Designed miniproteins, single chains. Designs and how they scored, part 42

Each design is a single chain, and the fold is of that chain. pLDDT is the mean over its residues in the fold that is shown.

## One batch from the design tools (miniprotein)

Design m1449
Fold by ESMFold2-Fast:
Structure m1449 (fold): chain A 77 residues (1-77)
Amino acid sequence: MEREAVEVLEEAIKAIEENDAAKLTGQTIRLIGLSIEAERKGDKETAKILNDGAKAVAKQDVEKVREILEKLKKRAE
């Protein structure tokens, strides 16, 4: 999950830089899906990080997306 979320966030940063609205929407939806999956698995901390990531991507807040990416990389083994 964390590895997949890292890939989604890296693609989201590229979408913001490329001004690709369709790709940005797709990455936001993927992050929401991963957040729901984490909640169902009982990983509430990862779910919160992923939900915060989806909000940052939707707002095109690159700095916040990078912060969340670093948090997820630190959690990934």
Scores: mean pLDDT 81

Design m1450
Fold by ESMFold2-Fast:
Structure m1450 (fold): chain A 99 residues (1-99)
Amino acid sequence: MKGDTVEAIERLLDGATPFTVVLFLKDLVENFDEVYEALSDEERIALLKTLERAIKKYKDFIPKSVREALKQKIEDYLEKHPDLSPEVREAVERLLEAL
């Protein structure tokens, strides 16, 4: 059920320092489309849930600019992909609420 990429991200975020999480999120903002498009729908849902947990845990350490940039990238993706499954849409909405 979990892909190697999502498992690596989960391990990184669960064991990371706040600064490591911020650096990861900055890289993800820059490369979001490439990373997200490489994943299956199941892996996308797992990634979105992992990001939600990390953002909730480290929110005070994540600069507002990084949170807003990630939110914008996700909103842009939703605008380009209106036919998302209900499960993916729910995971995205929860992540946007966490940001």
Scores: mean pLDDT 73

Design m1451
Fold by ESMFold2-Fast:
Structure m1451 (fold): chain A 87 residues (1-87)
Amino acid sequence: SLEEQIVKAVRDGNVEEALTLAEKLVERIQKENPFKSDEELLEKFKGLPPEVRNVVEAYIRYKKSKDKEKTLAELREKVAQDRLLSF
């Protein structure tokens, strides 16, 4: 599934691929819910793994800012912090 691919990309440290997969996931859910905003679609992600939710939230922020480098840097920092907390 797209969700499983996002989790794998995050665990592999491939935040660029994770962001691309999150775009595809958001587009799929938006197509199924055409009258809902991106913010309202975040409610659909509450049951997903934290890795998927974090990347989707970052993608939605990226859509507003259009700052890809900042978004990727924030995701890389988040992944590094999560690895340190797993000890």
Scores: mean pLDDT 71

Design m1452
Fold by ESMFold2-Fast:
Parts: sequence; structure tokens; C-alpha cells
Structure m1452 (fold): chain A 99 residues (1-99)
Amino acid sequence: ERPYGSTSATVEVVSEGASKEEAARRAFEEAVRTLAAQAGTEVESLTIESLELEGDRAELLATVRLSDGRRASVGAGIELEETPTGVRAVARAHAAFSG
């Protein structure tokens, strides 16, 4: 079915004591919440369809159910950087909405 709209967000999260995978997941979840808020709604459920981690980059794809009854397909590229205290993750996410 044709998407009812799309939006994008960039989110930076520092995860203390976390692995790169944990940092990527946290940044992705924050980006998904940001995208839902931009669309005037909230996240009811998030299903991660794929998570690929390669060196200092991760790519995630998820299906999201929104509180207004819409669904979204969300993809994100995540840049990861180890710091002395944890991992910095920058998620660049794009959502396509369908009803």
C-alpha cells in the first residue's frame, strides 16, 4: 500500500559501559521515538527485522506499530565510536508510514 508519509531524524546517544550493539540499539530506539513524535504519535511496538554490525557502523531495519493505528517501516544507519566511558552512536533514521 502507498505510504501516508515519510520523515527522518538524526539522534546522538552516548551509552556508558555498553557494547557497540547495545549502543546501536539504544540510538535506534531513540530515533524511532523521535520519528513517531514528529508524525504526531507514539510507538506502541517495535520489531527489529534486521541488525547488521560491521566495525564502527550498524544498519537496522524495523517494523513499528504506532498508537494512532499506523505502521511504519524504519531504516537507520548508525555510526559508532568507542569512548573511554562507553560508545557514542549517531543514528540517521528514515520512516515510511502506512495505514
Scores: mean pLDDT 81

Design m1453
Fold by ESMFold2-Fast:
Formats: sequence, structure tokens, C-alpha cells
Structure m1453 (fold): chain A 65 residues (1-65)
Amino acid sequence: SATRLLSLEEVGDTRTASATVRSEEDARALAREHLGMEDPRVRRFSDGSGLAFEGRARLYFQLSG
């Protein structure tokens, strides 16, 4: 799989992760699995980067293709 979690940091109530993903759906799946998000919102940028987020949890991602 080209989807890869790169980092996961937890400080107090703030959870931040970085990942390389093949798709927005993969980013949502990682956010649910590693950050405990139930219904992550996603913003996708024109440069191939994106952000999946819910509350104080953040998953910054890059597309791997």
C-alpha cells in the first residue's frame, strides 16, 4: 500500500499526525484509526496536500502519486 503514516504526536488534548496517502478516503481512514476521529472533515489543496480534521485532531497529508 502507498498509504503511510509518517508521524503521530499527542500533547494534552491535541493530536497531530502526518501521512502520505493515495486518496482522500485513505486520509479519512487513517484519521479514524490513529486519531480517533468519527466523522473527519477534509480540505484538499491544489498542490496535492490536504488536511483531515475533527475538533483538536489534525492529519496533514500528501498524495503519494
Scores: mean pLDDT 79

Design m1454
Fold by ESMFold2-Fast:
Structure m1454 (fold): chain A 66 residues (1-66)
Amino acid sequence: GPLEELLLERSRGLLEKLAEHLAKELGASSYKVELKDVTHGFITLEVDGKELVFEVDLLTGKVTLI
């Protein structure tokens, strides 16, 4: 419904801002994000020709390298 769509849009925006921040901090050449639900997503960074994948818990702020 409209409320669920709004929550997903907010979560995607937060995940994208976090990805931009991590990319700048780690010197990534590119990044992409994938939102799984309102509380979980993935950030993929390319750093020095290597792909790094992070799992993000948007409720706790926990970021885990996979």
Scores: mean pLDDT 85

Design m1455
Fold by ESMFold2-Fast:
Structure m1455 (fold): chain A 85 residues (1-85)
Amino acid sequence: SRKQLEQQLAKQQQISQKALDALMSSMNDKDKKFMQEMIQKHRDDLLKRKYQREHPDLPVTPERLAQIDEAIRKRQQADLDRFLS
């Protein structure tokens, strides 16, 4: 069912986060900071490129990046709804 697929995706995200937390728990503070910065930079670069394609003349802001992330999640939900129809 749709709800089961949504729960499965949420569990996959939680498992990935849990694995990342477990890996970082064995690192010193310097390595943790470096890892967090690299992950954040990668995510920001992906969202920034998507935003720039849609709004090339507008500056990238944290608020706009959050709006793009929400739009991506809504699109994923719509695709699931279409698949389960």
Scores: mean pLDDT 64

Design m1456
Fold by ESMFold2-Fast:
Structure m1456 (fold): chain A 97 residues (1-97)
Amino acid sequence: EEERQRLIEEAVRRNPKALEFGLKEVDEIYKEAKELSKTLPKNEVIRYFDEKMKELVEKVYERALAENPDDPEGARAVAGYVSRIGGIKLYELLKEY
């Protein structure tokens, strides 16, 4: 079965504030990386995006733990989901190179 997908959907449902924060910040990182892509080489844009996403994933985890302190696995799941969305946006950005 799709146990991983089910757990992610449940974690997202339980941590709506952390998810909303994470998705908003992913959009801002994407906008900044897109502007940087006009002047910086591909490898530097990837490094910038990766560093910012790593910081964001930790912040999303902390916010999810604050929202549901007894559910660290749910916090990891929502942070992992935000990380996945960031990866999709990076892939779309790299199509411009």
Scores: mean pLDDT 81

Design m1457
Fold by ESMFold2-Fast:
Structure m1457 (fold): chain A 73 residues (1-73)
Amino acid sequence: MEGDVLLALAEIYFSIGRLAAEKGDVEGARKSLEKLREIYEQLRALGDTEGAARVEELISELQKLIDEAEKKL
């Protein structure tokens, strides 16, 4: 199912973004955040409310990690 593939892809981008933020690569983490936002919009367009809610949680978590990484600079 298309929504299941998008959710799996979102988890991959979240993992990439989290690793980038942990290494202080704020630009890399922001690129992953952009990909998560694209997936969120696609899930909303499909009417996948549960998948969209999960990706919104991932976006929120990655944004916090980016904010923390920026404070260390």
Scores: mean pLDDT 84

Design m1458
Fold by ESMFold2-Fast:
Structure m1458 (fold): chain A 75 residues (1-75)
Amino acid sequence: GKKMEEIKEELIKNLKDSLKNANSEKSKEILKKALKMLENGKSFEEIIEEFSKIDHEAAQVIRDALEKILEALKK
């Protein structure tokens, strides 16, 4: 639905901004992978699952960002 598309767009924007401000190669790699998954149409649930299999720290960062965006949208 439209709201899901808006959430995706906000997350893509936030990930792009985070990528520009990333201080380490690991952070850049995590953000690039998440951004590519979103651009390829994966749901944020699928993205969290994929990162949880590879890097639990990265999965937590993505999850926290998504929860913050969802809270802001629900108010």
Scores: mean pLDDT 68

Design m1459
Fold by ESMFold2-Fast:
Structure m1459 (fold): chain A 58 residues (1-58)
Amino acid sequence: DSVRAHAEAALAAKEAGDRETAIEHVKQLPGVGDVIAQAIVDAPLDNARAALDSIVEH
């Protein structure tokens, strides 16, 4: 639940243009470091959503 909540908050922040908040939420996900978090947030929205879904479902 907390993992999914962070993924949802990250996508909402990304859509709002708040890159810093989006990165902080993605970094709360298991196994995600700074480089991966930045790559996910900077990806196109559909790619970012797919990556976050993969992490949450793993």
Scores: mean pLDDT 82

Design m1460
Fold by ESMFold2-Fast:
Structure m1460 (fold): chain A 86 residues (1-86)
Amino acid sequence: MSFEELKELLEQRIELLEKNIEIELSESDPESEEYKELLKLKERLKELKEKLKKAKSMEELKEINKELLEIETELGILRIKRKILG
């Protein structure tokens, strides 16, 4: 995979994740702990999107990919907690 291919895939993943977080926010109680955690993930994702725009090396893309995976994992955990705890 080339630098350009990975950068494009990361951009697409960020856009999809932004959309998913907006949907979760629209379904969550604004006073809940979950809503606050979703807002933190949204902010982290915005910062990551700006970092991706400025990325010029494969090493930077690999770091962005790691951070994106962490955000995806955290969102997954929040979704599981909501389903199990009601």
Scores: mean pLDDT 83

Design m1461
Fold by ESMFold2-Fast:
Parts: structure tokens; C-alpha cells; sequence
Structure m1461 (fold): chain A 67 residues (1-67)
């Protein structure tokens, strides 16, 4: 649903911010993530929750932009 997607995008934004990414990096990631399925977003969020580091966050952004 649209509501679920907005919630997932909000969670992704918060996790990327906590991982130490810049607002510009976060905005690029969120823009790319909007075109992803809710299932793909849930998996990305789960991975970042397990390893909330700058390295993991930047690796995720790269994967999102390459998708």
C-alpha cells in the first residue's frame, strides 16, 4: 500500500541518518527507493538494522542507485 511504502521510506531515511550519511546521500537513496517494491525496501531496512554503520549505509545506497 501507499501508506506502507511511506512508512518504509521514513524508516529507511531515519536508519541512513543514524548510520551517518549526509542529507544529500539520503535524498538520493530515498528517490531511488521510491521505485522499489515494498518487499525490497523491507529487506534493505532489515539489513541496515542488523549493521547500522556508515559503510553498510553507503553500500546500500550504491545498490539502490544501481538498481
Amino acid sequence: SAAEKEQLLAELRELLRRAGLSEEEIERAITAAKSMSNEQLRKAIEGLRRSPTLVTGRALVRELLES
Scores: mean pLDDT 81

Design m1462
Fold by ESMFold2-Fast:
Structure m1462 (fold): chain A 98 residues (1-98)
Amino acid sequence: MAREEAERGAEGAKRGAELAAKSKTAEGQAGGMIAAIGGGLSAGLAGRRGGDEEVGREAAEEAKEGGLEAAKKAPTEEQKKAAELGAEGALRLGLGAI
C-alpha cells in the first residue's frame, strides 16, 4: 500500500533529523539534514505513485513533526538548526513531489 511506503519515508526523515541533531560535525549535520529531506521526498513520491495525494501530504507533515521533535533534543543551536532545516526541507520536497 502507498501508505506503508509513505510512512517509511516519514520514518527515514525523522531518523535523518535525529542524525543531524546528534552529529557534532558539520559533515554529520549536513548528512542528517540531506537524509531527512530525502525521506520527505520519498513520502511524497509514495503518495503520487499510489494516486493518493492525501497519504503523501500526511506523511510529509509527519516527517516535519518528527524532525522538529528531534530538533528539540539537540544539544547545540547548530545541531538544532540542521535538524529544523531537514524537517522543513522534508515537508517542502515531500509536498512538491505529490
Scores: mean pLDDT 84

Design m1463
Fold by ESMFold2-Fast:
Structure m1463 (fold): chain A 113 residues (1-113)
Amino acid sequence: SLVETLKKDYEELSKTIDGLIKALEAGNVEEARELKQKAEDIASRVLTKLFLLAIVENNEELLKIIQEIDEKFYRLSKAVDEAIATGRDLVPEVRKLSEEIKKLLEKAIELVS
């Protein structure tokens, strides 16, 4: 089912972001870059599916959640890019954004279940 696919994608995204945070903590720039790309690919897939559902169902609450996820994921991506480019410790910011994104994704999946 679509809901089962979304839950699987959520689990994969969650693991990928957790791996990204560990790579940043370890200073492993190559692994962080690869995991960032993987996270962006999974997030794009999930958000596209949720957006199509929101449009078909005329679900304004879901559209608002998708917009919040997209904004927070953009901020997470930029923080990762800055950490890689500068060596600045942005792990706390990435972790906070990750937790907020996970909660919003769980809420989005609940709304379409």
Scores: mean pLDDT 90

Design m1464
Fold by ESMFold2-Fast:
Parts: C-alpha cells; sequence; structure tokens
Structure m1464 (fold): chain A 65 residues (1-65)
C-alpha cells in the first residue's frame, strides 16, 4: 500500500541519517543502497525495510554491504 511504501521509505532515510556509511542511489528504476561500516543489526534492519519497500512499491531494491 502507499502508506506502507511511505513508512518503509521514511525508515530507510532515518537509517541513512543515523549511519553515515549508508548511501542511496537510483539506477534504471532500481533503488541501490550501499551500507559500509554499519553493524550487523543496522544492516539487518536496512534489508528488512528495503524488502518491505520493494514489496509495497513494486520497485527492485538492492542492498550492498
Amino acid sequence: SASEYAAAAIRIVALQIEHPGIELRKEDGKLVITARGVSDEAYRELEEYAERYSKNSGKEVEVIR
């Protein structure tokens, strides 16, 4: 849903603000998230929100550590 899409997007941005090693970019309609120097816990949260964003938006998301 649009609400779940927006919530997931907001959480991803919040993680980026908290963790300077997280960068977001758009590539051919795909959201690419790079997570460098983050904890295993932060990486797991990022993957969970990325999956939720993908399922609710229909967009492909890739998370790279």
Scores: mean pLDDT 80

Design m1465
Fold by ESMFold2-Fast:
Structure m1465 (fold): chain A 92 residues (1-92)
Amino acid sequence: SELEKLREELIQLEKEFVEAVENKAPKEKILEIAKRLFEVAKKAGVDEAELEELWKRFEEAIKNDDLKKALSIAKRVVFLALEKIDEKEKKL
């Protein structure tokens, strides 16, 4: 149930992130959604050092108004988290 909860939170946060970018939400709102997404990825078991590097790249993309790069990084974080959830489910 915890892994299912993390999967559902991850999918919902990705949807919220995409909608915020499409609707040209304030950068603060986009960063808050992304921060929650990275926290879910950490709980899923994605490597903390890898997430820290991805977060730095994400902040730079947002600072430079590179929304395409920001979306790419967010999708990468989702992919890594889903892979960790899938690995853990197979071991149960």
Scores: mean pLDDT 85

Design m1466
Fold by ESMFold2-Fast:
Structure m1466 (fold): chain A 90 residues (1-90)
Amino acid sequence: SQEVARTVALQLRLVAATLEDEERRRETIEEVTEEAMKLSPEHQIEVIRALAKVAKKTGDEAAIEQLRYVAENSPDEEVRETARKEIEEL
């Protein structure tokens, strides 16, 4: 489906963001998070887990901030719970 393709594209953008300078990396991470929140909860969770992997590997503050944003603002309880759990594992 187009949503599966979008989910994969967002995951790849997060990995590529680790190679960008700090300002562009922040912009990419914020844009990816906003686009992810437009997906179904199942696919949001997949992108949030990819975001958490970036945060764990790099310690990137933008990635950590976006995990906190999702934990507080996602309308879906499972998405919020996933983000909270990933933050606890940082």
Scores: mean pLDDT 86

Design m1467
Fold by ESMFold2-Fast:
Structure m1467 (fold): chain A 70 residues (1-70)
Amino acid sequence: MGKLKEQLKKEAVDLLKQQARVLGNKTLEQAVKEIENGNSSPLSETALRNAIVLILTQKGYSREEREKLL
């Protein structure tokens, strides 16, 4: 189960980096830095979860399937 979760986290971090850059959002930039440094906070955990949910939704996963992958 590591490969899919690792790939989703990588895609989520890349998405968050792109959003932070495009929007100039310092809060998202901080969340990305926390994730990359292996730190966790409510902010970084929420940002990562939301990015993963968005990616899975775009890939056609149902709500029930997303809950199993989170």
Scores: mean pLDDT 76

Design m1468
Fold by ESMFold2-Fast:
Structure m1468 (fold): chain A 83 residues (1-83)
Amino acid sequence: MEEEKQRLKAELENILSEVRKLYDEYKDKLTPEEQKLVRAYIAGLEVALENLDTLSLDSQRARLKEAREAFKEVKEIYEKAKS
């Protein structure tokens, strides 16, 4: 159980790191609305990580699932920005 919590935290930290990298690389190619959405997503991930240990394991799993789905949407924005 403790090992699973550490794994969930590490995965969220990796997602946050990748989103920040992509934002820094492509932010100038994003619309103001897309920049706002990506910044909100980054802020949400930071808050989730800060409060992760206060959540139940089921809630932590749900948070990671939500983060993965949102990351897919963010990746689509970045792929469009590359074009």
Scores: mean pLDDT 80

Design m1469
Fold by ESMFold2-Fast:
Structure m1469 (fold): chain A 70 residues (1-70)
Amino acid sequence: AVEEAREIALRLSGEILVATNDKLSPLEITKISQDLIDTAVTMARQGVPVDEIRKTLRDYAKKLIAKIEE
């Protein structure tokens, strides 16, 4: 469960990097990746189902990408 949540966070971090293409510094990308991983792991440790974690992180990523592209 925790490992699966971490993998979801890492995948989304990569998707954000591709979607924002040069708009984020390496430091900003590192912070976003770590924030996603920490959130996913925390939710998994609290017993949140993987489907709900995936939905929450996907929504967060979509909002973040939209804000950066503004």
Scores: mean pLDDT 77

Design m1470
Fold by ESMFold2-Fast:
Structure m1470 (fold): chain A 92 residues (1-92)
Amino acid sequence: MKEIIEAFKKGFEEGLAEEIKPEELTVESLEAKLQQLLQTIATPSPTQAYEIGYLTGLILKIAEQIPEEELPEWLKRQVEKLKEEVKEALEL
């Protein structure tokens, strides 16, 4: 259990540290990464926790850089939910 949280945290930190190219700061790119996250959750693997963390970090980093007026309401809700899930997972 603890090892799964550690793997997620490592992935998340590496995802947040990624340099995002301007052409990737789009709603289309954000939607594509959310789909990758869903597929990763649905596909068990030894690296699943790390990959979920990494994609979550990338998604949150991209979402913070996109103007809110360009984000669809459903996407804003998904990003907000991910932020809360991360806080719960990484805080006591």
Scores: mean pLDDT 78

Design m1471
Fold by ESMFold2-Fast:
Structure m1471 (fold): chain A 98 residues (1-98)
Amino acid sequence: EIEKLLENIRKQLEEIEKKKAELDSWVAGVRAEFDAMLDRLEALDPSLAPQIALLRETVDEVIEVAKSLEHAETAKLMAQIVLDYLRYLLKQAEARKA
């Protein structure tokens, strides 16, 4: 009985390891996208520097939440909302510079 429980625990740990690797890959990708977009927004509109500083802080908080497998799906949703907002701001800033 105990032996079967230990085998099930090992299998669950292997699944957690796989999900952790996939999550780490996603976190690295989304971090790079956020940084690139925030840098571009700051370059296009330097007057937004205080707002960009707050957005960088928010991104760091989302990434910290995303490091937890329990909160990964919520963090992905939050990241998508921030990315959509940044895409909107970039489009508006580019339109003003053109």
Scores: mean pLDDT 75

Design m1472
Fold by ESMFold2-Fast:
Structure m1472 (fold): chain A 87 residues (1-87)
Amino acid sequence: TEALLAEAERLLAEAERLLAEMRAETDPQKFRALYLRLGEVLKRVFQLTSRALRLSTDPAARARAQALLERAVELAKEAHRLYQEKL
């Protein structure tokens, strides 16, 4: 469970960096590539956190997984909003 959560945290940090790059990107093709890459990273975060929640009965680990899942959802919403506005 710890390994799953540590990897999810690493990927979530990568997702936040990609979202920041998307906000600064002026090239439409590069912007689209960043959006797709962010989507793949967030998909992995969802898979890892969902697996951690299924495998763990530890309240602290479950709370950590839930917080990561909630942050990933917020990043996904922001990325989708930004993508729609810049089409």
Scores: mean pLDDT 86

Design m1473
Fold by ESMFold2-Fast:
Structure m1473 (fold): chain A 71 residues (1-71)
Amino acid sequence: SARREEVERLREQARADEQKAAEALGEMSKLIRDAEKNPSYRKKAEEAGQRALELAQRAIALRREADALEA
């Protein structure tokens, strides 16, 4: 029971991080387009891309931890 609850929590967190990563990628794409007209948006695009990468990597780690707990 407790282990199943932990696995579900990890998977829910992974799903949340995956959604936030997708949102950050969308933000990055918009900022890249805006940077063509205003170069100050380049740094914001890089920051959004970095957030997306970190969230995606965290989601992968959480899914691996959940899978290990079920194995």
Scores: mean pLDDT 88

Design m1474
Fold by ESMFold2-Fast:
Structure m1474 (fold): chain A 65 residues (1-65)
Amino acid sequence: MIENEYNAGMLLIAASVYGAEVKELEIGERVRAVLAVKTDETYEAMKKIAELMRKHGHEVTVEKV
């Protein structure tokens, strides 16, 4: 679905801006993603984006490594 592709694209742009590594990305009935970050600032920023995506039915997880 174009909406899921758009939401995945938005997540990838955010990950690129905040320097997050995309460990998993699946686009189907919903977007499922696992992102890895190294700093507290990037973690908090990506966690807020992940929470927004989860409110729209997606499965997005952020890990601090």
Scores: mean pLDDT 80

Design m1475
Fold by ESMFold2-Fast:
Order: sequence, then C-alpha cells, then structure tokens
Structure m1475 (fold): chain A 114 residues (1-114)
Amino acid sequence: MYSLEELKESGLAIAEGVAEWLRAQGHDEVAETVRKLIEIAKKVEPYDALIIMATALELGASVLPEDDPIRQALLDTARYLRAAAKRPPSDETIELVEKEVGKEVAERVKQLAE
C-alpha cells in the first residue's frame, strides 16, 4: 500500500501529465480545468488533495471514447485515489473548488461512490 505522501506525489504527476496530454489533443478547456484542480490540490490537506486529483482524472477521462484504454486507466486510478482518501472532502475544499473552477466541478469532487 502506498503512503499518503507517495499517493499525493504520484497523483499530482499523473494529473500534470494528463493536463499536458489533453492540451496536445486539443482539449484546451478540460486541460485548463485539470490545471486549476492541480493548483487547489497543492493548497489543501492531503486526503482532500487525493479526491481533487481523482476528479481531475475523471474529467480527463470524460472527453475520451468509452473504449479508449487511456480512459479506463484514468478511471481506475481515480477510483483508487478516492478509496485511499477514506473520507469526504471538507466543506472549505468544496467551496474553494466552486469559487476557482465552478459549481459543476465542485459537485464532482463531492461525489463519493454511492
């Protein structure tokens, strides 16, 4: 099992790679949203950062075809990060996402597996 710090560092590296890749593919709006989430993840406590990074990966996956192996890899990584977080994000983190990125993305951050 990875440590919380290793998960945070790995999640940040993956999310940064996803943002660059999305921009290269012409998904500029989603890439910018992912970058904003990365900056928020750097400012919040580590468990909330895992949930924000999971949300960034899920947004990246949302613009890919359902049969794309990259989409599946992003969703699997996001599921792992959400599970590792072990708790819902704080109200302060949700408010920050809503203010900096928008309400729709904040609702995705709130989404624990139901």
Scores: mean pLDDT 80

Design m1476
Fold by ESMFold2-Fast:
Structure m1476 (fold): chain A 85 residues (1-85)
Amino acid sequence: SPTPQELVELGKKLMKEAEKDFDKMIEELESNPELLEKARRLEEEALRAAEAGDLEAAKEAIDGMEILSEAMKEMLKRQLEAYAA
């Protein structure tokens, strides 16, 4: 089994990867207005679905955001589930 120190290092690595994915997403959105517009529309769609209590539709909108990494999509879906709980 992994040591407590190895688990801490894994957690730090995952957080660093999430920060890097976020920074990359911001750079791509700033350099590509079409992706920014699509992302904004899907964000509005996800928020409307969440407000209606339709978590599946909200998750589908997040999955449609091609600019986001799979790690970012999973993080947002977990935050959405926590918000709805």
Scores: mean pLDDT 71

Design m1477
Fold by ESMFold2-Fast:
Structure m1477 (fold): chain A 65 residues (1-65)
Amino acid sequence: SEAAELAREAVELDESLTERQRESALAAIDTGDRTVLLAVARDVLEHSRNPEARRLAEEALRLLE
């Protein structure tokens, strides 16, 4: 889904994540679960200071509502 693609890109740009945390988040996104996508996007917005990561996470949340 478009929301999953945006969440994936946001996670890849999230400088606050360790490599292991990033791998776990990407695996979680692959499940396609709406609740998981919401949680991942919210986590990016809480922890990342990268403007592009935040923009992608906000757009993912907008699609998921």
Scores: mean pLDDT 85

Design m1478
Fold by ESMFold2-Fast:
Structure m1478 (fold): chain A 81 residues (1-81)
Amino acid sequence: GAMADAVRAAGDEAIARLKNPELRAQVRELTDGAVAAVERGDSAKAVGYILQLVGLAIESPDPEDAEAIRELARRVAKALN
């Protein structure tokens, strides 16, 4: 659906911007989980993935990687409205 496609596209854009390969793997896992939650209509799990992305951004030492993940979290939240 359009919402799941928007989350997937946001994830792909964020991953392309990330410098840290470990962060790329973690963001892909969280984005795939968010897409699956959205496709099932599981808003509680989708919010859980947004909170995990925010936590990952806070723990990221590179400010550009942190901002890419924060923007992804905002785009996922917007898709859930």
Scores: mean pLDDT 86

Design m1479
Fold by ESMFold2-Fast:
Structure m1479 (fold): chain A 59 residues (1-59)
Amino acid sequence: NAYEEIEKLIKEGIEKGLPFDQLIDSLAEKYRKLGLDADAFREELESKIQEVEERRKKA
């Protein structure tokens, strides 16, 4: 389940304090391996990263 893998990577990256660009790079590698070579995923990733951050700040 690629969606779950992405969410897990975002959570781990945020907890490690990785910069946003490094998170995007890690996720881009995953998408590349899944045969998704277009930047169409980028906006979705940015939205997911912000959603995870917001959930943690409000918890």
Scores: mean pLDDT 66

Design m1480
Fold by ESMFold2-Fast:
Structure m1480 (fold): chain A 88 residues (1-88)
Amino acid sequence: MLEEAKKLLEKAKKAFEKVKEAFKNGDVKKAQEALKELEEQYKKLKELVDSIKKDDPRKPELEKILLEAEILLGLSRIMLGVMKMIEG
């Protein structure tokens, strides 16, 4: 479970790097595709974290991993929003 969560976070980080590159290049379509990849990794991670009992000793570490993915998702959505505003 913890190793699976870490793998999902690494996939989310890779998707975020794709969002940043698309943002730098003004490529709205690539940014949308990368954001969709990140959203899928986030959903899987959230389902994984939500599946564990509240008193599980791994829960704080899993919640920290989920929070990191949430931050990446939030930043990616802001970046795509900015790109769409400047494109028209």
Scores: mean pLDDT 84

Design m1481
Fold by ESMFold2-Fast:
Structure m1481 (fold): chain A 80 residues (1-80)
Amino acid sequence: MEEELKKRIEEAQKKYGINIVELFKEMDKNGDGKITYKELEEYLRKRGEFGNRSILNLFKSFDKDGDGVITKEELIEKLK
């Protein structure tokens, strides 16, 4: 599981030149360590990554509460 997640993150960084943690920081305008799915979707659309659902699905997997909000801590825990 962790190896597969690291592979996907590395592929995204290599293909788009993005760092998932830095991407999170850039979307987290309030600095509260939280991102909504809407904010992620809008960010991807503005960056021209409209069809890239892999990052959205990855973040959705961290949404334990199903409230549509992902915390920075949950993301970092999976990256370890």
Scores: mean pLDDT 62

Design m1482
Fold by ESMFold2-Fast:
Structure m1482 (fold): chain A 80 residues (1-80)
Amino acid sequence: SDAAFAALARVLAPVDSPLRDAVLARLRGVAGEFSEAAWRAAAPILAQALREETSLAGIADALLTSSDPAVRALARALLR
């Protein structure tokens, strides 16, 4: 959903990270493939990972620690 992706972009906007735009660009390509619930669950994990991690691989690893299979699927999309 474009609306759910826009909500994710707003959650990530205040995060000062050089990876923010790259993460958003990669996830935009799959915005229609994931439910609003999946984007909502991923948003706080992505915001925290952007503050802590210095690589896309590190951010993907943070998503893979989730118990939600939809959030783990986003890790694969991020690395494409």
Scores: mean pLDDT 80

Design m1483
Fold by ESMFold2-Fast:
Structure m1483 (fold): chain A 56 residues (1-56)
Amino acid sequence: ALPSLDELAAGVRALADSLGVALSDAQVREIATELLRSGRVGAGAALAAVLRRGGL
């Protein structure tokens, strides 16, 4: 089964923190929603989304 929105949001927050990327709660939720909608819940998809939001 796909992870919950809350689980994805927690993972996105942890990943952003590890990369030094400052994200608002709204940005974290937007990324988690994008991952759920696309069905791409892997670390690579999350990493790409966090870096894009961080301006990288």
Scores: mean pLDDT 74

